# Ledger of designs, part 41: designed miniproteins, single chains, continued (5)

Each design is a single chain, and the fold is of that chain. pLDDT is the mean over its residues in the fold that is shown.

## One batch from the design tools (miniprotein)

Design m17396
Fold by ESMFold2-Fast:
Structure m17396 (fold): chain A 98 residues (1-98)
Amino acid sequence: MEKEYEEVKEEILKESDEEEKKVFERLVEALEQGPDALLEELERFIEKYAKTKEEKIIGEIALSMLRMIRLVEEDEERFKLMALKVLKNMFEELKKIK
């Protein structure tokens, strides 16, 4: 429910630097517009901002998970929560690349 969505969002923001926060905010704004908007924004993010092969792979895995969830999840609120968790995992994996 709404509480879980806000909790996951706060966890991402607490662990993010200023540049990561800006990217996350853009992805959340796209998510609020709908599943297709999120998929387009994430694909654009991967193409323009992923600098290493590992970063591209992590982004492509997240995009693939979101496309799969979009095909099976008809409830928009459940999609938003699942999408937010996928984004959280993506940012956590990106942080491990040092």
Scores: mean pLDDT 77

Design m17397
Fold by ESMFold2-Fast:
Structure m17397 (fold): chain A 100 residues (1-100)
Amino acid sequence: DSAELMDRAIAEGERVREEAEKVLKKIKETYPDLVKQQIDTIKQNLSVTLPDDVLEKLAAANTVLILHQKGVVSDEEARVAEAYARGLLARLVRKLAAER
């Protein structure tokens, strides 16, 4: 069910957390303008306010995926960033559902 899928996404995101945070930190330092552009894009397209730390992590992860399409980052870096972002989104969805 949806709860089991969210649990799996959260668990996988947690498993890759340390590796993902290293990748995202590198991307924030190397491509700060692209990350800022992704932050602005997410803010324009979301009707809900995200915590700044979550917003920055999601923006950095999306930047990794854009760079992967251009051949700038490895398949492993893209996989780890995507898994971590999915885990963060699953936690947010669960938190929002619990407040209703």
Scores: mean pLDDT 83

Design m17398
Fold by ESMFold2-Fast:
Structure m17398 (fold): chain A 100 residues (1-100)
Amino acid sequence: SYLDRIREIAEETLAYLREHLSPEQEPIIELFEEFTKEVLEMIENKSSEEEITKLVQEKGKELRKLMEELKVPEEIANYIEKSMVEIYLLAMEYVRKLEE
């Protein structure tokens, strides 16, 4: 159910972004899709907590830079950040549960 919850958050976030972002900001949608896909692949491949944390940090920096460059409204940027944090926390919980 952790993987299903991550997918639900990702799908809900992507739907929100498609409704609220302009065509010029579509690269943000693509990068967020890539982020969620890579997190899910790392979980399925039993990557370490450290490896997943590194991916989230690297993609987070890339997303923040792109959001600033494309002038994404603060409300939308905060929603993306919240979604990324929730996905990260669920991924960590899942990895920790597999290590127990």
Scores: mean pLDDT 86

Design m17399
Fold by ESMFold2-Fast:
Structure m17399 (fold): chain A 95 residues (1-95)
Amino acid sequence: SRLEEILREMKSIHLKVSDGGGARTMEGMILALREGETLSEEAVQRVEEIYEEYKPKIEEYLKQGDYYKARRIAREMHTRIFRVIHDALEERRRS
């Protein structure tokens, strides 16, 4: 799925910036999707919009060798994306 593709790319980014915690969180969500969790098309689109907003900035800092700033931006992206995922899962279940 598109969401799984984005989560795999985010895992790759977290590993590049030496953020093992972020990478493990991505793996957990990928496993949840494979075990039957799904998000609405609208939620997936919102995740994609956030990913595309942050990806160029992360890549720019990685090209500069600025792993500290790349990590900070990657974590900010992670926080925003997981808020969307969390809210969408709650809305599906009960909201």
Scores: mean pLDDT 83

Design m17400
Fold by ESMFold2-Fast:
Structure m17400 (fold): chain A 64 residues (1-64)
Amino acid sequence: LTPEERERARAILEQAKADGAELTVDSAAMVLQTVRAKLEGKPIGPVTDEHRAEAERLLAEVLA
Protein backbone atom coordinates (compact mmCIF):
# COMPACT_ATOMS: atom_id res chain seq x y z
CA LEU A 1 0.00 0.00 0.00
CA THR A 2 1.47 3.37 -1.02
CA PRO A 3 1.50 6.39 1.35
CA GLU A 4 -0.91 8.22 -1.02
CA GLU A 5 -3.40 5.30 -0.99
CA ARG A 6 -3.22 5.09 2.81
CA GLU A 7 -3.65 8.86 3.26
CA ARG A 8 -6.72 8.98 0.98
CA ALA A 9 -8.30 5.98 2.71
CA ARG A 10 -7.63 7.55 6.13
CA ALA A 11 -9.29 10.82 5.06
CA ILE A 12 -12.38 8.93 3.84
CA LEU A 13 -12.63 6.97 7.12
CA GLU A 14 -12.13 10.13 9.22
CA GLN A 15 -14.96 11.82 7.29
CA ALA A 16 -17.21 8.77 7.79
CA LYS A 17 -16.46 8.87 11.54
CA ALA A 18 -17.32 12.60 11.63
CA ASP A 19 -20.63 11.81 9.86
CA GLY A 20 -21.48 9.25 12.58
CA ALA A 21 -21.05 6.16 10.42
CA GLU A 22 -20.22 2.84 12.09
CA LEU A 23 -16.63 1.92 11.20
CA THR A 24 -15.61 -1.74 10.97
CA VAL A 25 -12.56 -3.61 9.65
CA ASP A 26 -14.70 -4.65 6.66
CA SER A 27 -15.62 -1.02 5.85
CA ALA A 28 -11.97 0.04 6.19
CA ALA A 29 -10.83 -2.84 3.93
CA MET A 30 -13.45 -1.87 1.32
CA VAL A 31 -12.30 1.77 1.37
CA LEU A 32 -8.65 0.69 0.95
CA GLN A 33 -9.57 -1.64 -1.95
CA THR A 34 -11.57 1.12 -3.66
CA VAL A 35 -8.73 3.66 -3.30
CA ARG A 36 -6.16 1.14 -4.63
CA ALA A 37 -8.37 0.21 -7.60
CA LYS A 38 -8.82 3.89 -8.47
CA LEU A 39 -5.15 4.92 -8.09
CA GLU A 40 -3.63 1.75 -9.65
CA GLY A 41 -6.27 1.39 -12.39
CA LYS A 42 -6.90 -2.24 -11.36
CA PRO A 43 -10.24 -3.96 -10.65
CA ILE A 44 -11.30 -4.56 -7.05
CA GLY A 45 -10.13 -8.06 -6.12
CA PRO A 46 -10.81 -10.28 -3.09
CA VAL A 47 -9.69 -9.00 0.32
CA THR A 48 -6.50 -10.82 1.41
CA ASP A 49 -5.25 -11.34 4.98
CA GLU A 50 -2.63 -8.63 4.32
CA HIS A 51 -5.36 -6.21 3.20
CA ARG A 52 -7.34 -6.95 6.36
CA ALA A 53 -4.25 -6.40 8.56
CA GLU A 54 -3.60 -3.03 6.87
CA ALA A 55 -7.28 -2.09 7.31
CA GLU A 56 -7.11 -2.99 11.03
CA ARG A 57 -4.04 -0.75 11.51
CA LEU A 58 -5.68 2.15 9.64
CA LEU A 59 -8.97 1.76 11.54
CA ALA A 60 -7.10 1.78 14.89
CA GLU A 61 -5.45 5.08 13.91
CA VAL A 62 -8.78 6.65 12.86
CA LEU A 63 -10.53 5.52 16.07
CA ALA A 64 -7.68 6.68 18.37
Scores: mean pLDDT 76

Design m17401
Fold by ESMFold2-Fast:
Structure m17401 (fold): chain A 80 residues (1-80)
Amino acid sequence: MEYVEAAVQYLESRGNFDGAETMKEIGKLEPNLTKEQVFDALKALELAEKGEKEKALELVENSKLSPEVKELIKKYIEKK
């Protein structure tokens, strides 16, 4: 919970409101995410915002995130 809330605040402070909303949905789906999992999700969202979609997808595929969380992040990447 604490790490997801910090990541949401960080994304909002960067003006990435779509990324912040995606991170909120991830936290609702998996409230017990580790710090490493939250940082992997956050990094993938940031790579997508930079237009580095291929690197974002590779990070998601190689992460230990659940299939459901990976699907949410992939949908975010596809919209960019």
Scores: mean pLDDT 82

Design m17402
Fold by ESMFold2-Fast:
Structure m17402 (fold): chain A 71 residues (1-71)
Amino acid sequence: SLPADGREGSPEELEKLREEARRFGEELKGKPEMEVQEATAQKVAELYRRHHLARTVLNELANIMLESAEK
């Protein structure tokens, strides 16, 4: 397996971040796909800078954002 850098975060922190990701994605509903992708990438970069989370966690949050934007 590829090594993950950064921290995994606490369960409480991750629950809050997943909720934040879902709401962020919901705000992107109805926007063009390219804008959704760009906004999601920027948000992931912000979360990495703010929380120093592992890539695996950031990928899960990105998927939550994208899925929420599609619904």
Scores: mean pLDDT 78

Design m17403
Fold by ESMFold2-Fast:
Structure m17403 (fold): chain A 74 residues (1-74)
Amino acid sequence: MVKKETIKIETSSKTSIPIGELVHRKVRELHDQGYTVTSVSGTSAKPGETMTITLTFRSPDGSEVTVTITVKVE
């Protein structure tokens, strides 16, 4: 059965886990489930702004997972 899922993660720049590490962990988790990264986009942000990172994953059966990470830069 083809699935389309959206995973939303909200965090701040003061989190104990670096943003790059969060991205890396999600890529690895989904790769282990048979998904391939199809797109990666991100914005830059100044202090007081919000940064958004969007990752899209697809499996050979056409299933898709979109991960959106929203980070408040403090």
Scores: mean pLDDT 75

Design m17404
Fold by ESMFold2-Fast:
Structure m17404 (fold): chain A 74 residues (1-74)
Amino acid sequence: AEAARQARLDDATYWAEKGTEPAKKPAVEGSQRARQALAEGRPDEAQRHLDEGSTRAAKNAYEAIKKAEEEEKK
């Protein structure tokens, strides 16, 4: 269970690093909140933060990367 949660944190971080600053912030914040909740023994809250941060960060990062690629080709 915790291994799966760590994998989601890594996924959110990966997308944040590939995206722009707007996408990076929610991914980093979500990952940090989830890691803190796990350390405090609150796995349900950690899962919620991972789901919110990962989904939002991945979408934002993908959209930011796509936009950057279009601008770079102009």
Scores: mean pLDDT 63

Design m17405
Fold by ESMFold2-Fast:
Structure m17405 (fold): chain A 71 residues (1-71)
Amino acid sequence: MKKSYIYVLLKELEVVSHITTQEEFEELREKKKKGPVTPASFKDDLPDREMVSLAQLEINGELLILQEYKR
């Protein structure tokens, strides 16, 4: 199933959000600790980017992840 993503471009950061599972959030958190990661919402041909923050929100029973990447 294709996931819907929201992109926000800021001067220094690119913010990506999508609806996900607790397991996917934990995997992203562990990958962030190990260094630069390929953003799940980007094309396969894009290089790994530094994820500067990762946040989790629960809204009406759905899990939303916020990923912030260095621009």
Scores: mean pLDDT 59

Design m17406
Fold by ESMFold2-Fast:
Structure m17406 (fold): chain A 59 residues (1-59)
Amino acid sequence: SQIQQIDQQIAALQQQVEQQRPQLSPVQATAHSIITTGDILDLQAQRQRIQQEQQQLLQ
């Protein structure tokens, strides 16, 4: 399902953050965290919209 694909993308982004974090300076780590958090939140928002649309169709 689309939800499973989005969950997979979120997990992949989280793993990338963990792998890259030790290589970043404190300033770079903060900037990277802000950008990555934004991307994850966008994917979570897409996931919620898909769930709401599917729930609406079931009602």
Scores: mean pLDDT 76

Design m17407
Fold by ESMFold2-Fast:
Structure m17407 (fold): chain A 78 residues (1-78)
Amino acid sequence: MGEILELLERSLRLREDIANGKLSDEAREIYQEGIQLLTNREFDKAQALIDRIRDRYPDIAAYLQLQMDTRLSAEAAT
């Protein structure tokens, strides 16, 4: 397993790939679904999605996991 820094670097790279249209339509749709679930605060559904896609789209899964963990930490701090 990589360090937290590798996960952050992968997350930034994924963002660039999305912005530049380098992801497949399927990967982009999964990413958008994950972000929608996180935005709607449906963390249980977001975790289930992450676990489901982990083997097929590990970079998207890692990014969504990082976003969820960050949002949960912010919620706990508020």
Scores: mean pLDDT 73

Design m17408
Fold by ESMFold2-Fast:
Structure m17408 (fold): chain A 60 residues (1-60)
Amino acid sequence: SSVTLRATQRDLARLAGTSQARLSRALRELEAQGLVRVEPGDPPRWTITDEGARALGRLL
């Protein structure tokens, strides 16, 4: 699967069943690895690759 998800941090936390604080920590770690990317905006949106989604599942 080559599907890329784009969503707000709030929506991602809801979909993952976790708190925004836990998600924020995990997203920062994955961004440092190049597996997720934040797009500027109001609200900001995160772009999650397939590999990033798998890594996020392991961190949460």
Scores: mean pLDDT 79

Design m17409
Fold by ESMFold2-Fast:
Structure m17409 (fold): chain A 66 residues (1-66)
Amino acid sequence: DPAFDTPEGLKAAMAALSEHYPLSELAAVTGLSGADLLKLLYADPSRIRLSPAQRAALRAAYEATR
């Protein structure tokens, strides 16, 4: 399972979610823009700050796909 407190874990969770959800739905769930989601997937995640609420939303979406 991805570690939602680490950039690498967040990237792994995003990669898993992108198999089930389009970027528009992930943006709605996480509160991030599509451009920020693409940066999280393919660039340095430290350039994109996820709030605790956004991390919780991402985690909830990931748990729902389990």
Scores: mean pLDDT 72

Design m17410
Fold by ESMFold2-Fast:
Structure m17410 (fold): chain A 55 residues (1-55)
Amino acid sequence: SAAQQAMIAANEAAIAALEEAEARETDPLRRLLLRTMRGSSETVLERMKASMAAR
């Protein structure tokens, strides 16, 4: 659906923003937090894509 495609695009954009933030961050604890947030977003994206592929 158009809504599912929009949600996938939004999650991909969020992941890209987190990667960019991590690359510029010099504090190792903040970098770890950003990496954790990205990992969570990647897991959500994987599940959404798998749900769409199952049809």
Scores: mean pLDDT 83

Design m17411
Fold by ESMFold2-Fast:
Structure m17411 (fold): chain A 67 residues (1-67)
Amino acid sequence: ERSAEELAAAFRAAVAAMRPLASPEVQAQIDAILAEMEARLAAETDPAARRRAVLEAGARINELLAA
């Protein structure tokens, strides 16, 4: 099982690799999702809530790309 920090690092790396391939509109949506995730991580001290923030951000990116 990966920690929130490990999941966040992997997610940031994956987004950094894929973001340049996306359109400007999709890049803006990715940036918004990342900003929301980072805001939640900055506010949350509970490990389960932090992990959930990363997983929810990943789900939102997946949904965006499926559209």
Scores: mean pLDDT 81

Design m17412
Fold by ESMFold2-Fast:
Structure m17412 (fold): chain A 95 residues (1-95)
Amino acid sequence: SLEELLERFREALERLREAIERGDAEEVIRAAEEAHRVILELLKQGAYEEAIRGAEELIELLREAAEKFPEHALELGILEGLTLIILGLAKLLAS
């Protein structure tokens, strides 16, 4: 359900923030990938406004993570790029 997806997104984003604070690069990547998967599922469910908001929040945290973990900047940058594509698609479909 939409409510379950939003809760999964909130939990993934919270884990991502905590991992950034803790300096756990492996958990940062795992949490970010999970958040990205939930955004894709929101898009699939037609929850375009929620997908837009989620993508914007994830992009902000991915940029923060790339600054803190320069050795993982490529992987984080790829995920940011994919999330930007999803953001653009969600905005187009919401129109």
Scores: mean pLDDT 90

Design m17413
Fold by ESMFold2-Fast:
Structure m17413 (fold): chain A 68 residues (1-68)
Amino acid sequence: SLTDAFSALVSGLAAIDAEVRAEGRAKGWSEEEVRERRLARATALIDEAVARGELSPALGASLRAMLE
């Protein structure tokens, strides 16, 4: 369902944030490097969900705005 797809996407975005921050700490990345890597991975996840028809373009744009 759309609700299930949205919930999965939100969980995926949270997982990306946690994973990138953990990797950044391990590799000594700056806060800016962590932010850039998080944005790249999160944007790719959102765009793929939109491409698959699991997420509307409007909701995808709203989620991208959330990353900033």
Scores: mean pLDDT 82

Design m17414
Fold by ESMFold2-Fast:
Structure m17414 (fold): chain A 70 residues (1-70)
Amino acid sequence: SEKDKILEDFRKFADELIKKSKNPKYQEEIKQLYDEAVEKMKTASVEEAKKIAREAFEKMLDIYDKEVKE
């Protein structure tokens, strides 16, 4: 389904970002954000799931950017 594809793509992006992080603190923050987003996406429409994934990924990138700059 389209929703399954959104979840799969989101999982792959989050996994890659977590693998690039070197600090356990930031890895955990990214993972928590991912887990929270996935829970919201389970009950969301396809369009809402796309928005949740995009917003969550932007927040995960912000966390990663903070790690790189520190």
Scores: mean pLDDT 82

Design m17415
Fold by ESMFold2-Fast:
Structure m17415 (fold): chain A 63 residues (1-63)
Amino acid sequence: EKVEKLREAVTNAVRLMKERLGWSTEEVIKMLELAKAHAEARGDDESAEIYTEKIKELEEEAR
């Protein structure tokens, strides 16, 4: 399903941002918040939901 592929892609991108770019969890969350805002602006509610779920997962990891 398209949603599953996007979830995997976001998970992989988060890992690469942390490992290759040295971004903190907070910086990654900010980038995902921006991606969510862009998805909402273009009417892509499905992608916005996926970004929202990933943000929540990262926030729970940071606790």
Scores: mean pLDDT 79

Design m17416
Fold by ESMFold2-Fast:
Structure m17416 (fold): chain A 87 residues (1-87)
Amino acid sequence: SMEELREKALKAIEGARKYIEENPDDVEGIVLVLRLLRAEFREHLPEELAERVNAVIDETLARIAADPARAKELALEGLERIEEIIR
């Protein structure tokens, strides 16, 4: 169901958030968890929803590439925006 897909997506976001909070200086790890989250959304969410949330991930990845020192802040901001789209 759509409800089950949303719940699983929100759980994946929470896992990513936990990693970022526990590893704030691991820029490569933050980029990796965002890429894994993008793949998860592409595989499991309806196409239109996956495109909307993955556009936010792609923007977030580009912002991190431009300013790696802000990777934690930018990633957490991106996850919050994705969470609002899914809810």
Scores: mean pLDDT 89

Design m17417
Fold by ESMFold2-Fast:
Structure m17417 (fold): chain A 85 residues (1-85)
Amino acid sequence: SMAARTDALVAQLLAKYAELKEAIKAGDKEKVAALVKEMGELVAELERVAPEGVGAALRKVLSDEEIRELQETLVTAARESKEAL
């Protein structure tokens, strides 16, 4: 079902988010760039399959504050990765 697919994608996104936080702490720019790309692909797929949207899917397992932190972390890492040529 799309609900089961959505739950699986959320689990994958959270696993990548945990890796992203560790890569940021380590200053591993190559790993951060790879994880940003992978997380972006997961978010795009989640937007396609989540029946009530990405925010609703994430709220099943995260608080609004945790969602905000994830979004801010991903946006910041994506911007920094784009600047690193």
Scores: mean pLDDT 84

Design m17418
Fold by ESMFold2-Fast:
Structure m17418 (fold): chain A 81 residues (1-81)
Amino acid sequence: SAFDEQLRAEIAALRRRAEAAVRAALESGAHDAFTEMLELVRQASALFREALASTDREEALRLFAEGRRLVDQAVALAEAA
């Protein structure tokens, strides 16, 4: 569906942002935050997988919003380092 296509596109963009932040943290030597960032990204990935598997639009959006929040936290940790 168009909803699923849009959701996949937004998840792909967030995944790229998370990957860029993790790479930047490694390159800048922000290793103290690295383990926490990886855990947040792992949790976000699980939520995105659940969102894409959901048949309930509102459930998918709630799961996606929580995953996005975790990605934003991971990016903030990299930027604060």
Scores: mean pLDDT 84

Design m17419
Fold by ESMFold2-Fast:
Structure m17419 (fold): chain A 100 residues (1-100)
Amino acid sequence: SLEEMVEKVENALLRAYLALARSLPEDDPRFQAFRAQLSALGKRLREALENKDEEAFKEEVERILAFLEAFYAEHRDRLSPADAALLEAAIAELREVLEE
């Protein structure tokens, strides 16, 4: 259901946030920019859910996935192995929501 997909996406985003919070200083401008981007994407995702627009919801999940994949590719060398695994799991879960 759309509600179950939203819960999966929110849990994936929480895992990504926790991984980055553990690996980057809180006052790092890149981490602050990342938090702002996640907040903006989360708002768009909630708007799609409120409008019950499953297609718009999936489009926002695709945008979130692209953002996280780009961030992971750029910063994976700065992540601990455990935090890299959490971010990889978040990316995999978002791909599952889109049904590949």
Scores: mean pLDDT 77

Design m17420
Fold by ESMFold2-Fast:
Structure m17420 (fold): chain A 81 residues (1-81)
Amino acid sequence: SMMDKLIEIAEEIVKELKEKLPEYSEKVDEIFNKGVEETKKTGDINVLERSLLKMFLSIPDEELREEFLKKASEKMKEVKS
């Protein structure tokens, strides 16, 4: 399904973020896992997108934050089109 594909893409982006910021892994996992569970319960993909946004906005490094926001936006748009 489109939701499963979007979750898969989100998991890959989260994996890349954890590789670049391993000290942030626990906080990233907390936000992402909660977002995925709520998305599965509600069937609303906007919940996943908000969780990703919350996660990226919590990145203290502005350059990495902008990189991940752009990457997520582009990959999510490709699946929806």
Scores: mean pLDDT 79

Design m17421
Fold by ESMFold2-Fast:
Structure m17421 (fold): chain A 72 residues (1-72)
Amino acid sequence: GAEEAARYAGRGLAQAGGEEGRTPEEAIRMAKASTGSAASAAAVGAHEAMRLFGRTEEGERILRAGQEGASR
C-alpha cells in the first residue's frame, strides 16, 4: 500500500543521503513539504529513514505530525 511504498522510498532516501552526504534532516524537510494524504505517506518514509539512522524518537515525532497533517 501507500505506507509500504513510502517506507521503501524512505529507505532509498536514507541510502542516497548517506552516499551523497545528505542528512536525515533533509529527508524530513522533503517529507514535510507534502500535504494532505501525501503528508502521511511522506511522514512514514521520513520515519523509516530516521529509524535507519538510529534516530527513532525523532522519526516517531515526524510520523505523528504527518498523520495529523493528513487529517486536516
Scores: mean pLDDT 57

Design m17422
Fold by ESMFold2-Fast:
Structure m17422 (fold): chain A 100 residues (1-100)
Amino acid sequence: PSLRERALELLEAGLRLIEEARELLKKNSPDVPRKVEEIAGLLRTLGDILRALGYDAEAERLYAVADQLLSVDLSDKEAVLEALERAERALREAIELLRA
């Protein structure tokens, strides 16, 4: 697949991971930290792909969101939900960019 096609697949996977993280958070699951790390890793990989495609500003945004997600206080459910909301917004904007 093209780099763009791979990015779109990973963006859709990221949206699914965010929804899974919200479900785990609602259940007070001990798996929340692992899922947050998985999402942050995917955002960094997507940032690398966007940079390779010439979308430097959008790549920097994904890196910043990944760093915020890894720095959030996992004991603060509201802060985690806000970080996941920011990640979802960044992913949706990247999907719009790549589908344009």
Scores: mean pLDDT 88

Design m17423
Fold by ESMFold2-Fast:
Structure m17423 (fold): chain A 59 residues (1-59)
Amino acid sequence: MSEEEIIDYAAEKYRELTREHGGRGRVKAFEEAVRYGIESGFSLGEAARLASLGINRAE
């Protein structure tokens, strides 16, 4: 799994979950992207960084 795939996943989840949950969508998207990054072999710190990059790109 590439860093770009985690970033894209975070951006997509941000768009999806903010549409469904408004202000709570950002937190949910971050949590899901971090989980996905960790499951993909990234460390917690790396997964959090990539999740933040994806969300910022979607904002």
Scores: mean pLDDT 82

Design m17424
Fold by ESMFold2-Fast:
Structure m17424 (fold): chain A 68 residues (1-68)
Amino acid sequence: MVWELYDPEGNLVATDETPYEAAEKWAKAKGRKIKSIVVRAEDENYVVLDVTFQESPHTMLLLARRVS
């Protein structure tokens, strides 16, 4: 099963087996470390994640979509 992760601008930034693994993959690609991940909303096909980085004062809202 594959999940596509989108940034707040609507860009596809990572794909992985879970939304959390996709978020970690994206963070590594940016050279950043994740401080926390909070699930804001979820259903069978979509997960909305608030991701906070250790190196950033801002929380990023990410959308994960399950690929059929």
Scores: mean pLDDT 81

Design m17425
Fold by ESMFold2-Fast:
Structure m17425 (fold): chain A 86 residues (1-86)
Amino acid sequence: SAEGMKKGVDNMIATLKEIAKYASPETQKEMEETIKKARELGDKAVEAAEQGNVDEARKLYSEAVKLISDAAKKAYQNYLDEQRKA
């Protein structure tokens, strides 16, 4: 559903924002750009779903999810790299 897609994107962005608050200023800027782009794609996915364009909605939603997932993986890898130094 359109509501489900919106909630999914909102929850993933909230998680990424939580991670970002502990990141360096440079990493925060990169994450902020990713959050903005994921939000735009998510909003377009919801709009497409509301218009009955299911294939387009799924494509846009998948792109938003991938952006958020890739950013989270990068943050996790940076965390592991820092733990290796301790």
Scores: mean pLDDT 79

Design m17426
Fold by ESMFold2-Fast:
Structure m17426 (fold): chain A 90 residues (1-90)
Amino acid sequence: PSEEELQRDIDLAMTRMYLAVEELRNTSGKKKAEEVMNSLSKEEQLKKLEAELDTATRFAEIAREAGDDDTYARLQGFIDKYKKEIEELK
C-alpha cells in the first residue's frame, strides 16, 4: 500500500481506540472523571471541554471519510455531549 493508504488505516484504528476509551470514561471511569472535573475552575473546565470537543470532532471526521458510520455516529454522540456541557458552563 501507499504511505497515504497506510496512514488512513492507522488513523481509523486510532479513531476506534479513542472511541473505546471515551466509552469507558463515560461508564466505569465516570466517577473519576467527575472528580477531576469538579477540582477545576470554570475556565479550566471550559478549556478541557473545548479540547475534548476538538479531538472528538477530528476523530469523527476520520471515521466519516473511512465510511465507518457506526464509529462516526457514536463519536457524534460525544460531540453533542461536549457542546451541551460547554453551553451550560458559559
Scores: mean pLDDT 82

Design m17427
Fold by ESMFold2-Fast:
Structure m17427 (fold): chain A 84 residues (1-84)
Amino acid sequence: NDEISHLNQLLKEVGFPYSVLQIFKTFDKDGDGYLSIEELKEGSLSLNLPIPDIEEFIKVADLDGDGQINFPEFLTLLSTILKN
């Protein structure tokens, strides 16, 4: 809850007017509550997220070995990107 609010504030401060939940819903093309690496990459481009090294962070996510990113994992990834 508080983490989502903090991330929403960070997104707004970098000029991005969408909430974390709106971003996740946009990326989740299948509506299954999980993101593929391809969906994450396509979604970030579609929303013009200020993420310079999205491919590097996707590569780190591959180390988890499940091939899918759920909402809590997405929050962790986005928090890492936005905080530094």
Scores: mean pLDDT 68

Design m17428
Fold by ESMFold2-Fast:
Structure m17428 (fold): chain A 56 residues (1-56)
Amino acid sequence: NEKLIEEYKEKAFEALERGDRQGLIRYSQKILDLSKSREEVVEFAQDLQRHVERLR
């Protein structure tokens, strides 16, 4: 589901720029759910989750 992944990536990016921890958690989880075996997308979502820990 490429379109949904792209939409969630955009929303995650916006949440990261705003320092929106809850948004980052939500959208990174949605990306992981949709990507499953897509290495690049999984890596992106995992990187976002690491940023969540820093933002608190």
Scores: mean pLDDT 72

Design m17429
Fold by ESMFold2-Fast:
Structure m17429 (fold): chain A 87 residues (1-87)
Amino acid sequence: MSAEELKENLLAMLTSFLDSRSDLSAEQKAQVKALLEEWVTKFVEALEKGDREEARRITEETVARLEALGASGIANAVRWIADEYLK
């Protein structure tokens, strides 16, 4: 799978999950989507460089920011995805 395909697939999966949430406002969803786009870009770039430590750091920072926005379900999904690729 190319880096571009991985980025597209991860973002599609996460945005589908985000769109299914009824507990988040439209404003919260917009903020969460921006964080997901940022995370997917940085995470995939870190994986391409073989920088597993950076991939973990950006994931932890993103999870904390998502939890601060009240998006704990999305934060858990991001952590689970990162763990799958960092095994």
Scores: mean pLDDT 83

Design m17430
Fold by ESMFold2-Fast:
Structure m17430 (fold): chain A 86 residues (1-86)
Amino acid sequence: MKNTIIVRGLTPEEAEKLGKELVEKYGGEYSVSRDGTLSIATDLSKEEAIKLAKELAKKGYTVHVITEDELIKFDKNGNEVLRLKF
């Protein structure tokens, strides 16, 4: 199952550009919602997806990672602020 990174705080145009860039570099698929929310279903491992999400959060975005069994949220400093296991 692909690990999904969700990024908020973007315009739709910024989300399209970032999604395309990340998918070209790391593989997978992306989608952009009307509010600029970017969803990236990656071919990355869970650990690699978490690392990428932390780097995106450090750029000032609101970032979440959704795996098969967990949802992980990061603050703007790349710190884990919530981990839910289900």
Scores: mean pLDDT 80

Design m17431
Fold by ESMFold2-Fast:
Structure m17431 (fold): chain A 94 residues (1-94)
Amino acid sequence: SKLEEIEKLLEEIREILIEHHKKNPLPGNPFSLEETEEQLERGVESAVKLAREGKLELLKLGLDSEMTFYSKTLPKEVYEKVKELVEKIKELLD
């Protein structure tokens, strides 16, 4: 289903962000790696819930907000990988 595809893409984004955080701890992030992993897991669960409830515009807004943050905080190579997956999610939401 589209929901399963969205969840898979969100999990791929989570894995990229966790691996980046392990290798390059974010300066000024007060969260441990474990707390960051838990926060990202809750983020995926929330996004899947929005998709399931048909709140697609709110989910798109959330993704756009996250991408704006990542454009300022992630290295270009990591940002571009996340962006590709977010664009695939947006195509599934249209």
Scores: mean pLDDT 78

